# Designed miniproteins, single chains: the designs that were tried, part 70

Each design is a single chain, and the fold is of that chain. pLDDT is the mean over its residues in the fold that is shown.

## One batch from the design tools (miniprotein)

Design m2579
Fold by ESMFold2-Fast:
Structure m2579 (fold): chain A 66 residues (1-66)
Amino acid sequence: MSPEAKKALEEGVKYGKELIEKGADPLEAASEAGKLAYEKAREAGLSPEEAAQVATIAAKKVLEYA
């Protein structure tokens, strides 16, 4: 994974985990983590396809944490 993709993934996962710790629904937390990871990946210059992959991984990691 590129350094840019990794950073976007880490930011999304961190946000999702914070939502879980605050008592958010796991599916909602995963959705929010994916959205943030996608936005950060796109801001970093990744393609929509690459950003979508990063978002999917972020959502899965948050669901596994919950």
Scores: mean pLDDT 86

Design m2580
Fold by ESMFold2-Fast:
Structure m2580 (fold): chain A 66 residues (1-66)
Amino acid sequence: MLQELVDEAADRLAAAKDGDEAMKVLNEAAEQYKKLMEEQGIEVSYDEALEQTAQAIGDRLNARAP
């Protein structure tokens, strides 16, 4: 599910030890998002998937902030 993908990516991003690991998490989440959309018959570019994934993760992290 999209929510599960975003939740997992947000947790992994929050636990990232450095910027390289954070970028790896974002890239993996974007690839999984693109795959999920394509499985639903929705064609998205990698750039669109990356933007949507990064924004969703950011929104999720902000929503969980104290």
Scores: mean pLDDT 77

Design m2581
Fold by ESMFold2-Fast:
Structure m2581 (fold): chain A 80 residues (1-80)
Amino acid sequence: SDEEYEKINEIIRESIIEALEKTDDVEEIKKIAKEILTKKLREEGFTEEQIEEAIEFMEKVIEENKDVDKEKLIESLKNA
């Protein structure tokens, strides 16, 4: 449903922000964000298929924004 999609996107943004606050290394950001995202989505009762799709989308967002200033990226994600 659209409501499930919005909830998943919210958790993706939160997971990326938390990972960005912990490290500056892109590969470590992906690893930490994946761990946080997987845990949060499982706690919310999302399916393994939805979790896998969310991880793929999250990793793409991190990769496409790897050269963006960290503070600006965090601000953008908070205001999305």
Scores: mean pLDDT 85

Design m2582
Fold by ESMFold2-Fast:
Structure m2582 (fold): chain A 68 residues (1-68)
Amino acid sequence: SPAEKGLEEVIRVLKESPDPRFRELAEEMERLLKEGKSPREAMRAIASRMTPEEQAELLRLLSEAARK
């Protein structure tokens, strides 16, 4: 689904980040999905743990990945 594909891209971008904080967020998303949480629930949980600055940076990285 589009949500699953979007989530895979988010996890990939976070994992490729040199920032250990973003890598921890990627690992938490993978854990939630493995536990049977929906893509929406996983995204909501991670978004609640991110600062506005981290959210802005993730959106920037996703935009760059989409242009490659």
Scores: mean pLDDT 78

Design m2583
Fold by ESMFold2-Fast:
Structure m2583 (fold): chain A 56 residues (1-56)
Amino acid sequence: SERDLLIRLAEKELGLSREEVERLPSMSDEEIEELAKRKGVPVSGLRSLREYLLSL
């Protein structure tokens, strides 16, 4: 599925776990900022991924 492809890309490119990607749609902005800091990735990237997942 498209969701599975996005999860695999996020795991490879952003170092996120499947569980972290699947939680993105339910995360607050503060939780997104904390995850971004922990993983060393741009907050904007995680927010865009969250929006995309919510549109599926």
Scores: mean pLDDT 82

Design m2584
Fold by ESMFold2-Fast:
Structure m2584 (fold): chain A 67 residues (1-67)
Amino acid sequence: DEEFAAFDTDGDGRIDLPELRAYLAAQGRTLSGDELVALVHEVDTDGSGYLDREEFERFLALPAAQP
């Protein structure tokens, strides 16, 4: 909840790939650009290329996004 708001630098309710990369790096996670794109596409059902709050939470719940 608060974490989403902290990484939504635009304040538009969307998180892009660089923001996701920064969040994962803060947790000690490093993913390639291809891995990030694949995971985003898994949860981005609208095909917008961004994650809203619910999609971000779904992203974090993916096994591939977990340690």
Scores: mean pLDDT 67

Design m2585
Fold by ESMFold2-Fast:
Structure m2585 (fold): chain A 61 residues (1-61)
Amino acid sequence: SEQEKNIEKLKELYEKYKDKLTPGQAAYVEELIEAAKSASAEEAKTILDVTESLIKGATGE
């Protein structure tokens, strides 16, 4: 499903960038992954977009 696809992308982003995140940022991304599991497909996409923006800001990409 789209929700499962977005959750997979969230986990991939977390795994790829977790060592570049502060402990607080890493904890926040973990909470976003948890929230996406109970969210609609549309909400899960919004969570993915927020997570991508956070990682971009944290990594300078």
Scores: mean pLDDT 80

Design m2586
Fold by ESMFold2-Fast:
Structure m2586 (fold): chain A 81 residues (1-81)
Amino acid sequence: SLEEAREKAKRAIEEAEEFLEEYKRLKDDPDADPAKIAAAALGAIGGALEAYLIYKRYPEALDEAQLERLREIAEALGARF
């Protein structure tokens, strides 16, 4: 099910990016609820982890652009390679 893996990875990356943008917006807001900041960060981590686990199982499920997007999400969340 390489096709299913591609669709799941695409969705996971898109969801992770949406949560990451929310996290960036909230962390720049001095009135933001810390719980909402944490929830956005966890959402981004979860999506990135899902995509990474799909990549480990199906390396062909993600193209080079998607792998770069995944790397950028990880770096933005404080993960360094």
Scores: mean pLDDT 86

Design m2587
Fold by ESMFold2-Fast:
Structure m2587 (fold): chain A 80 residues (1-80)
Amino acid sequence: SVPVKLELLTDEPIEVGKSYPVKGLIDGRPVTGTLTVTAINADGTITGTLTEDDGRVYAVTLKRDESEGGKVFVGSATLL
């Protein structure tokens, strides 16, 4: 797994089964794509899949970055 930082490009609340446009960094590399939320866990982490615009798919586990407001999430990504 590699570090990931994602910013939501919408103001919509995070819900299981929804997809959101995102931009950010995977292991320091700029990315754009779609985050699909598969679970919101009891510890506050979000599990999902990130589909990059170039077709790469990652399993992601994310937590809201409280220091950067409500739209930035940090965690880990694993290429599928």
Scores: mean pLDDT 84

Design m2588
Fold by ESMFold2-Fast:
Structure m2588 (fold): chain A 99 residues (1-99)
Amino acid sequence: MSPAERSIEGELLALKAKTLANQGKYEEAEKLLKEALKLLGRDPTLLEKETLAEIYKAQGKLEEAAKLLEEIVEEYEKHGRKGLAEYYRAKLEEVKKEL
């Protein structure tokens, strides 16, 4: 598969994974998102980390969810996105209370 074909397929799988997560199909969403990241050959974007954190929280993988939420908060704070940082910090606090 060419790099362009891998990029297109990876992006489509990542989008499908988010749709599946929105439908509560968390196991399928996790599998597709991990496959997407493997095809793309890169670290998750902020949006992909947000999707993974949602999936992990829903599955009860609270330690993994908390780690991703901490990274999301740090990145939004670093880029001056205070409202989004506060939103994800609230989600992180919810997860930490269940740990």
Scores: mean pLDDT 83

Design m2589
Fold by ESMFold2-Fast:
Structure m2589 (fold): chain A 67 residues (1-67)
Amino acid sequence: MIDEIVEEMAKLLGLSEERVAKVRETLETYPWLISSAKKYIEDLKTRFPESEVLKKVREELEKEAAA
């Protein structure tokens, strides 16, 4: 779950591998920040509703539902 949030933030914000590791460590240390991170990701997604990231996520979810 935390890994998925960190990966999504990295793709949306273009974070380096070092920054990704720091974000993961921060969320592991402060679990209450996970809710804030999710809200931030949702805000970014609403600004880019047709982004390739959202398209890929949607396709993965549809594939899992079909399987």
Scores: mean pLDDT 67

Design m2590
Fold by ESMFold2-Fast:
Structure m2590 (fold): chain A 88 residues (1-88)
Amino acid sequence: SPERKELALAFLGAVAIAALSMGDHETAKRYAEGAIELAEEILKEGKVLSDSTIKVLRRTADALRQAGHEEVAERIEEVIKKNEELKK
């Protein structure tokens, strides 16, 4: 269900931040990519991500960008942009 996918992506985003804090950049990127994939599935179904989920994704993108992972951070920012477009 979209609700279960959203819970899972928020969890993956939070874990990616934790992995970066531990210096595990490879694991952080994998979990961030998983979060992006789930978010894209939800948005493809025309479902809007919650404010709390977007807050987690923004934190994840910022943490990845600060760690030098520009490409993954930009992909998360595109997900956030697509979500805002669905809200309008």
Scores: mean pLDDT 87

Design m2591
Fold by ESMFold2-Fast:
Structure m2591 (fold): chain A 55 residues (1-55)
Amino acid sequence: SRIEELLEREVELTMRMIGLAVELLIDPEDEEARRELERLAAEAQRVGAELAALL
């Protein structure tokens, strides 16, 4: 189902964001990691909005 697909995507995005957050704790000046985290956060916001619309 679309809901199941979106929930799986939320888990994937959350896990990757946690990994990047840990990287930034080790190297706070990693601009690449920060930009990637921003991109993933924006995608997570879109996925969350779509889930909310379906519930």
Scores: mean pLDDT 86

Design m2592
Fold by ESMFold2-Fast:
Structure m2592 (fold): chain A 68 residues (1-68)
Amino acid sequence: SGAEKLKELAEEFSKDPNIKATLEGDDKLVLETTLSVEKQIGIALRIIGDYPDLEVKIEGNKIIVTVK
C-alpha cells in the first residue's frame, strides 16, 4: 500500500543526517533537508521513478511525498 511505501522511505531517509523524515498520518511523508536544491531534485526524481503511485513536491527545503 502507499502507507507502507511511505514508511519504507521514512526509514531509508532517516538514516541520512541531513534529512529529518516525518510521517503525517498514513498518507504523507515530509523530508526536511539541509541539502542543496540540486540534491533535493535528485531525491524527488528517484522517488518518482521508484514509486510512480506517489506524488512528490518540493517546497523550499522540504520534499513532500503523498499517496495519490
Scores: mean pLDDT 85

Design m2593
Fold by ESMFold2-Fast:
Structure m2593 (fold): chain A 75 residues (1-75)
Amino acid sequence: MVTLTATLELDPETAANLKANADSVKERVRQAAEESGATAEIEIDGNKVTITVTAPTLEQAKRAVLRVAKVILDE
């Protein structure tokens, strides 16, 4: 298993929107990771979001991190 951790610093408005929609964001994050054959956790602390992804291969972990980050950034 491979574990990747990424930290995003968001503007306060984006961070507030994530907190307000935490349940839906977490579900989208879960789906994005699952599509890559991975599991993902996110932790929101102020304006920082920490993404932890675990996958069988490094390539799957990389794809999952990118997809999860895209969900968080809405892009």
Scores: mean pLDDT 80

Design m2594
Fold by ESMFold2-Fast:
Structure m2594 (fold): chain A 73 residues (1-73)
Amino acid sequence: TAEELALSGKPVEGYKAAIEANPNDALAYVRLGMAYYREGKYDEAIEWFKKALEINPDYAVAKEFLERLEKER
């Protein structure tokens, strides 16, 4: 399960499984973006935050991280 993979230290795989189970879960996209950000994979983080905003344009956390990442590069 997504939660089991996250608990096993594989958060990226866990959040991807959550998205496969519910493709409209904006929170799962945000969490996946944050997981890539923590790994230093900023380009991937940007893509997942953009996808979260396609589902929920008012997702403040995704907007804030996206603006910050685009300014730091």
Scores: mean pLDDT 76

Design m2595
Fold by ESMFold2-Fast:
Structure m2595 (fold): chain A 84 residues (1-84)
Amino acid sequence: SRAEVEAQAMEYIAEAFRALHAGDTEKAVEYLEKAYELLKPFLSPEEAKKFEEILKKMKENVENEDKLYELALEFVGLFEGVTG
């Protein structure tokens, strides 16, 4: 179900923040990409584009841990907006 997919996406988001706390920035981006791929079939084209823009910015900032935390929080905000 969509709710089961959203719960699995939440687990990947939690793993992304654990990776960020461990300093594994590449792993954090990988987990958020996994969360996005699970959600993608349930998203409008406009919603999908917003997630892709956040992920693109994260990939461009993998050496900036503070910026990745900021972008990960933006990802969570967008996730809450589409799952409400």
Scores: mean pLDDT 87

Design m2596
Fold by ESMFold2-Fast:
Structure m2596 (fold): chain A 87 residues (1-87)
Amino acid sequence: SKKVEELLKAIEEAKKRLEELAREAEAAGAEETAERARKAVEELEKAKEWVEKNPEEAAKHAEEIKERLERLVRHLEELLRAELAAQ
């Protein structure tokens, strides 16, 4: 399914972005953001497994899931900026 392939790529890109964010946060001393980003990576790994096991259901909700991924990444990027501004 093209929708499932696109969704899996979106999850993998979000995971990569959050892993990078966690490293940046750790390097900057933003420990709370680093921990939240690491937990988000774990949840995305679970989401990937769910999509692989439930491709038909995942395809039905692909656009909604992609929108939630984008919101998650933006939220954690905002948290990093806020934590760094408070230092």
Scores: mean pLDDT 88

Design m2597
Fold by ESMFold2-Fast:
Structure m2597 (fold): chain A 60 residues (1-60)
Amino acid sequence: SSREEKLKKALEAALTLAGVSSVEEFWALPESLRRAIIRYVADEMGLSERELREYFESLL
């Protein structure tokens, strides 16, 4: 779906911004940094922070 494509692009952007290559590495980052990146990417892509967090958690 278009929504899934958008979430996938948000994930790619978050990993790039964090300088990591996997969801597992992203979740190993400090909580404050993860929150800041999720917020930034969600705002840029018109997604909610909750939706993006839940999507990332679903990939673990």
Scores: mean pLDDT 85

Design m2598
Fold by ESMFold2-Fast:
Structure m2598 (fold): chain A 74 residues (1-74)
Amino acid sequence: KKIEEIKKAIKDKNFLQENTLRSEYLAERLAPVAREATREAAKIPDGQKRADYIGGRLAPALAEANKELDEKLK
């Protein structure tokens, strides 16, 4: 379980492993949001508006994923 691996890295003071596992957790949590946002943005003909839509979906999802991760690491 990734959360247990992150906790172990913290306990072992392995900062490189901790940061790598945190990044992997965030990437896994954001992957379905990125996929959905990209699919929905395909309906937007303007490239800048598509990018803004995807970014707008990803930013709050990243914030929530970080909050969830911090709660799970308590």
Scores: mean pLDDT 81

Design m2599
Fold by ESMFold2-Fast:
Structure m2599 (fold): chain A 70 residues (1-70)
Amino acid sequence: SELTELAEEAREVARRAREAGDDETAKRLEQMANLLEILAKSQGITDDTREAAIERAREEIEEARRRLAA
């Protein structure tokens, strides 16, 4: 659920990045959202792998938001 929620958030921020003309940031966030969705559907991933993915996703989303706010 948290992975799916972050994937949705990443897609929304990616859409905003595209509207702002930042296609590079949008592409990166869309790629991340796809990975998070794959991990959310995967069986047998470790808690460490899940936590690492969540942490990385939050960092990338925060950086994108900072870039869009500038």
Scores: mean pLDDT 83

Design m2600
Fold by ESMFold2-Fast:
Structure m2600 (fold): chain A 62 residues (1-62)
Amino acid sequence: FEVGELVEAIEDFEAPLPTMLAFKKGDRFRVLRVVNDNFVEAENLKTGERGYVPAGFLRRIE
């Protein structure tokens, strides 16, 4: 993933940590930062909430 990229959740996610975002399948995010291969920092475009999202739960929107 890249900073500024639009991505979409492929399934629901419960947030195990307060720094992570909980989300629903189909939620869309703007990538704010690529933390590592497993996590991005993102903004949920529906809620405006920012936090860490597991990269494996996201797909690129082309």
Scores: mean pLDDT 81

Design m2601
Fold by ESMFold2-Fast:
Structure m2601 (fold): chain A 70 residues (1-70)
Amino acid sequence: LSPELVEYILRASRAAAAGDLEGALRIVEETRERLGPEAAKIVASAAATVATAAGHREVAEALRRKREEL
């Protein structure tokens, strides 16, 4: 993974762990704009996993939906 992609994964995962739905979705969208849809899918998947582990079901659901749209 590129250092840039790792940075987006960490940022989105932090937002997801905190239950910050808007923040997590914004970071996925930023990833799509800067690194493309494939990178954004990876970020969305990682963040959804973290949201699930943290018990934030709504955040995880929204991230999975966003991944399907990419």
Scores: mean pLDDT 87

Design m2602
Fold by ESMFold2-Fast:
Structure m2602 (fold): chain A 81 residues (1-81)
Amino acid sequence: MMAESEAVLKRFEEVAKQIHELVEQGKLEEAKELREEFLKSLGLTDEFLRKAYAEVVADPSKQPEVAAEIMKRAGLDPSLL
């Protein structure tokens, strides 16, 4: 329903273009805030990503599982990995 992996990827591309435009204009803080807000809207907080990284470092065999959880949380199909 409504959101497919393709639609989510198009949103990523749109946000990336907006960030690039802000960087070119010298608005580095606004670019950083836009990026952080977008990632948080997907549930990909610094705390979540840091915890996921720590889990992979402790057990590298969990890399595919952790990557799949990150993708699912972002609304992406893990098969895109």
Scores: mean pLDDT 70

Design m2603
Fold by ESMFold2-Fast:
Structure m2603 (fold): chain A 74 residues (1-74)
Amino acid sequence: MLSKEEIKQRLEDLLREARGLLPHASPELQAQIETLIRGIEIVLENLDKLSLEQQEYILGRFEAALAWLRAQLA
């Protein structure tokens, strides 16, 4: 099971990757990427308010969302 520190690092990595996709995206896809970025930022700000199970669940959802967005760019 992931530690809080590992979850935080993975969220920061996802945030960096999502920001890197913005210059290559269509306007519709940019809106979806910006929504993901906003969601990750909110979770990072509130990470201490979430259980470890909630943190892992949210991380998995963000990873899936980013993977889908990345596929749209291919």
Scores: mean pLDDT 85

Design m2604
Fold by ESMFold2-Fast:
Structure m2604 (fold): chain A 70 residues (1-70)
Amino acid sequence: MSMQQIEELQQRAKEAAEPLPPEVKAEVEAEARPGDSLETLVRRFLEEAIRKAREAGDEEAARHAEEVLK
C-alpha cells in the first residue's frame, strides 16, 4: 500500500460521492471512526457510498465506487 495509491482511492471516492446529497455525505463521514488507518477509512467510506448511492438510485456513482474498491 503506497501513499499514491491511497490518494488515488480518496480522489475517486470523492468523485463517486460528489453526486450524493449533502445529508448522505455527512452520514458516510460520520461512520468513519477517528484513529482508523487511511485504508480502512477509505474502504468504509466507499462501501457506505456504494450503499447510499444505490439507496438514492444513483447506480453510476455506485459502480464507480465499486471499481475503486476492486
Scores: mean pLDDT 60

Design m2605
Fold by ESMFold2-Fast:
Structure m2605 (fold): chain A 86 residues (1-86)
Amino acid sequence: SERELLLRAIGLTLRGIGHLLDGDVEGALREAEELLRLAEETGDKFIAKLALRVARLALEEAERQGDERAAERARELIKRAEELLK
């Protein structure tokens, strides 16, 4: 159902933010990738906005840590999420 999908997306978003509070960029990127997959499969622009937010926060943390590989992965997720919002 749409409600179950939305609750799952909110849960993934909260987990992504939780990973970032712990400095775990890899965990945040996994949650952002799952959000983006759900947005791509459903066409849901709200889920795409959640994926974009988590990916942007993951980029900021990756850049703070000097993790260029994680930063590049975050930029790719940001690009994909922005394409869904056009």
Scores: mean pLDDT 90

Design m2606
Fold by ESMFold2-Fast:
Structure m2606 (fold): chain A 80 residues (1-80)
Amino acid sequence: SMAELRAELQRLVEEATKLFVDIVKNAPELKKEVFKLMREIVDLVEAFADSTDPAEQRALLERIRSLVEELKKLYEKAKK
């Protein structure tokens, strides 16, 4: 359902936001890379909001999930 897709989007955005805050706070040298990924996530969130096709929305969520995984990799770099 649309409600389930929106709930998944909210969870992904919350996870991305937490990773973003932690990376910016602990590894300012990665700021350029993390801001680039967050801009891409924001663009996909906007595309999701404009979409009425569940298949397109699922594809957008999969791409957002992929970008969150890239943020997790930057977070692991930040721990170094």
Scores: mean pLDDT 86

Design m2607
Fold by ESMFold2-Fast:
Structure m2607 (fold): chain A 55 residues (1-55)
Amino acid sequence: MTPEEAVKTVREIAAEKDRSLSREEAVEAVAEREGISKATARRLIDEAVEKGLFE
């Protein structure tokens, strides 16, 4: 999974909730939807933030 794919997943979940997600909520949401560890999800979200893809 790429940071770009993680951002797409976060945006889909944010749309379902009709609000923006915090970074912690984004990590939890990606981990749950993709079936990956929170550590892996955090790394992907952190990389996305560094690339300016998620704020």
Scores: mean pLDDT 77

Design m2608
Fold by ESMFold2-Fast:
Structure m2608 (fold): chain A 95 residues (1-95)
Amino acid sequence: AAEDARRGAELAIEGAMEALKTASKEGIPYAIAGALSAAGALFLLDHGGSAKTAGRDAASGGYLAYRGGEIGGNEKGKELGERGYRLGRRGAEAA
């Protein structure tokens, strides 16, 4: 549970960073929000927070990174965001 949430957050941050490389004005807010949500998940895991809440935040971060990649035409950002979303969801469901 916690491991999937952590890995999901890591992938969401990577996806958000990739999305920012090709981001238009429309994509930038999604990529930034994705990175912040995923960073929040890592903060919760490092400070004794709920794996369920961290998994949800990681999933949200991954989805937002996916959207940023989609808007910017960044296939790597989309792939990493989708993987972050799926792992974050698994972490939340297992907790």
Scores: mean pLDDT 83

Design m2609
Fold by ESMFold2-Fast:
Structure m2609 (fold): chain A 68 residues (1-68)
Amino acid sequence: MTELEREMLLIGAKAALSAARGKSEEATKKAIEELRKLGLSDEEIEALPYLSAEEFREIAEEIERLLE
């Protein structure tokens, strides 16, 4: 994985985790499991800051375009 790909993954992870935490504990747990599958450590996931709903939408859409 390139450094840019890694940075983009971290941005997408912040957005996904923020959205999941806004929904429920179950959604948060599922998001954490998916982020682990993508190669993020538990400590990296716990260190991710929350994002606003507006920032989440923009970043998530951009990351989805790059991954799809």
Scores: mean pLDDT 65

Design m2611
Fold by ESMFold2-Fast:
Structure m2611 (fold): chain A 69 residues (1-69)
Amino acid sequence: MREALRRAGEEAVRAARELIKEMEENLEETTIAQLSAVYLLAAIARIGGHEEEAEELIERANEIDKKIE
């Protein structure tokens, strides 16, 4: 179980970083659904033991949220 959660967290970090990059490149096309997905992936990353990465993802998502307001 723990090992599967850790792997899920690793995949969540990768997926969230890809989403953040896409959102940063296409701010005008960024949606609340994409922001919500990043926050959910950050939560999965945290549960999987990737707390520092999760904090990074949340901070970057908050920066994007401020830009699209």
Scores: mean pLDDT 81

Design m2612
Fold by ESMFold2-Fast:
Structure m2612 (fold): chain A 86 residues (1-86)
Amino acid sequence: PGFASSKEEALEALRKMYEHFPSITEEQLEELEKMIREAKTVEEMVRVRVITAAVILGYPIEEIEKELEENGLEEVAKKIEEELKK
């Protein structure tokens, strides 16, 4: 499947996460959907996935975006993945 198919899958996954985690606000859902739609590369799609996981864990989007800018995608993804394993 192409990049458009990957975006569709990501949007569907985000919708399902929102249904299972009602603590996620509608504002956060809309911002995450916008990030998926605006993504131009597979790496940007992975970035949105990491931000979504962080939001599920209770991190504000602005805080995780700052960590991504300071530490890079791989380091932040590792941190979030370790926290999800609790």
Scores: mean pLDDT 77

Design m2613
Fold by ESMFold2-Fast:
Structure m2613 (fold): chain A 66 residues (1-66)
Amino acid sequence: ANAFLSLGNSLLNEEKYNEAIAAFTNAVSIDSSNAAAYLNLGTAYLNIGDYAKALASYAKAVAISA
């Protein structure tokens, strides 16, 4: 169940970026191969200006989806 992914997506849409990061972090802790969760985690980090963590999250998403 990707309940945390869905929660994170809702929070991201509401611009609650720190709460979205927490939800996506829980999603990847349950399913570490969830490329969508890492992609959205990267987007949340990008929106709060944490470019290093955004890049790392996007790189992880690409590696999983390769």
Scores: mean pLDDT 83

Design m2614
Fold by ESMFold2-Fast:
Structure m2614 (fold): chain A 76 residues (1-76)
Amino acid sequence: MEILELKITKTSDNEYVAEAVVPSDADLDEVLEKIKEEIQKKYNATDVEVTRVAVARDPEDPSLLRVVAHIKAKLK
């Protein structure tokens, strides 16, 4: 599965927000796992946990979903 756009913002020492654009038929569990992997790789993070997820239809393209995930992680 392909994530079309992914933006990860560090909001505190242990918290991140990931904003993703995915096809409307995407598996959300796969999307969240890919986001967790990117945070682990980019920030050398451990114990990566998704604390909140919001999903909305893209207002410009109904074939796309916008996913906002709130992530908590520990640094090693």
Scores: mean pLDDT 80

Design m2615
Fold by ESMFold2-Fast:
Structure m2615 (fold): chain A 97 residues (1-97)
Amino acid sequence: SLEELLAELEARLAAATPDTWAAVLEEVLERVEAAIATLTDPAEARDLIGRAAGAVHRAAERLIAASTDPAVRARLRELTLAFIARLSELEAEVLAA
């Protein structure tokens, strides 16, 4: 179910560390893409993308705030921005379908 998926994604994001962030983001993207492929309502797909983006933003802000190393903070921002760009591309594909 969508709510079970979102709860699982939020738990995975909450457990993320700077060292696992890239892998966690790839897992989140793969699960969102797989879920969207099963949805017939574009409004549900957009809602899923928005909620996933919100969860990622919250987790990223937590990780960045907890880090004192400027290089680690820059890397976390870079990975998060790249992920959000990929979600935006996915949303554009949903809107075009």
Scores: mean pLDDT 87

Design m2616
Fold by ESMFold2-Fast:
Structure m2616 (fold): chain A 65 residues (1-65)
Amino acid sequence: SALDAFNRGLDAYHAGDLEGAKAGYEQAIALDPNFSMAYENLGYVLKLLGRDEEAERYFEKARAL
């Protein structure tokens, strides 16, 4: 489920695996395109990866939902 993918992303984030966190949140969005929290958390991870412009697009998407 989208929630399961999101939770895998959270687990990866807490383990310090930013790429794993990104993958989990991307899978959550793929399963539920209206999952606003997955867009928000993906934005935070992208910002930590130095991808600030991409992060802002996901934050905007989360706010639009």
Scores: mean pLDDT 87

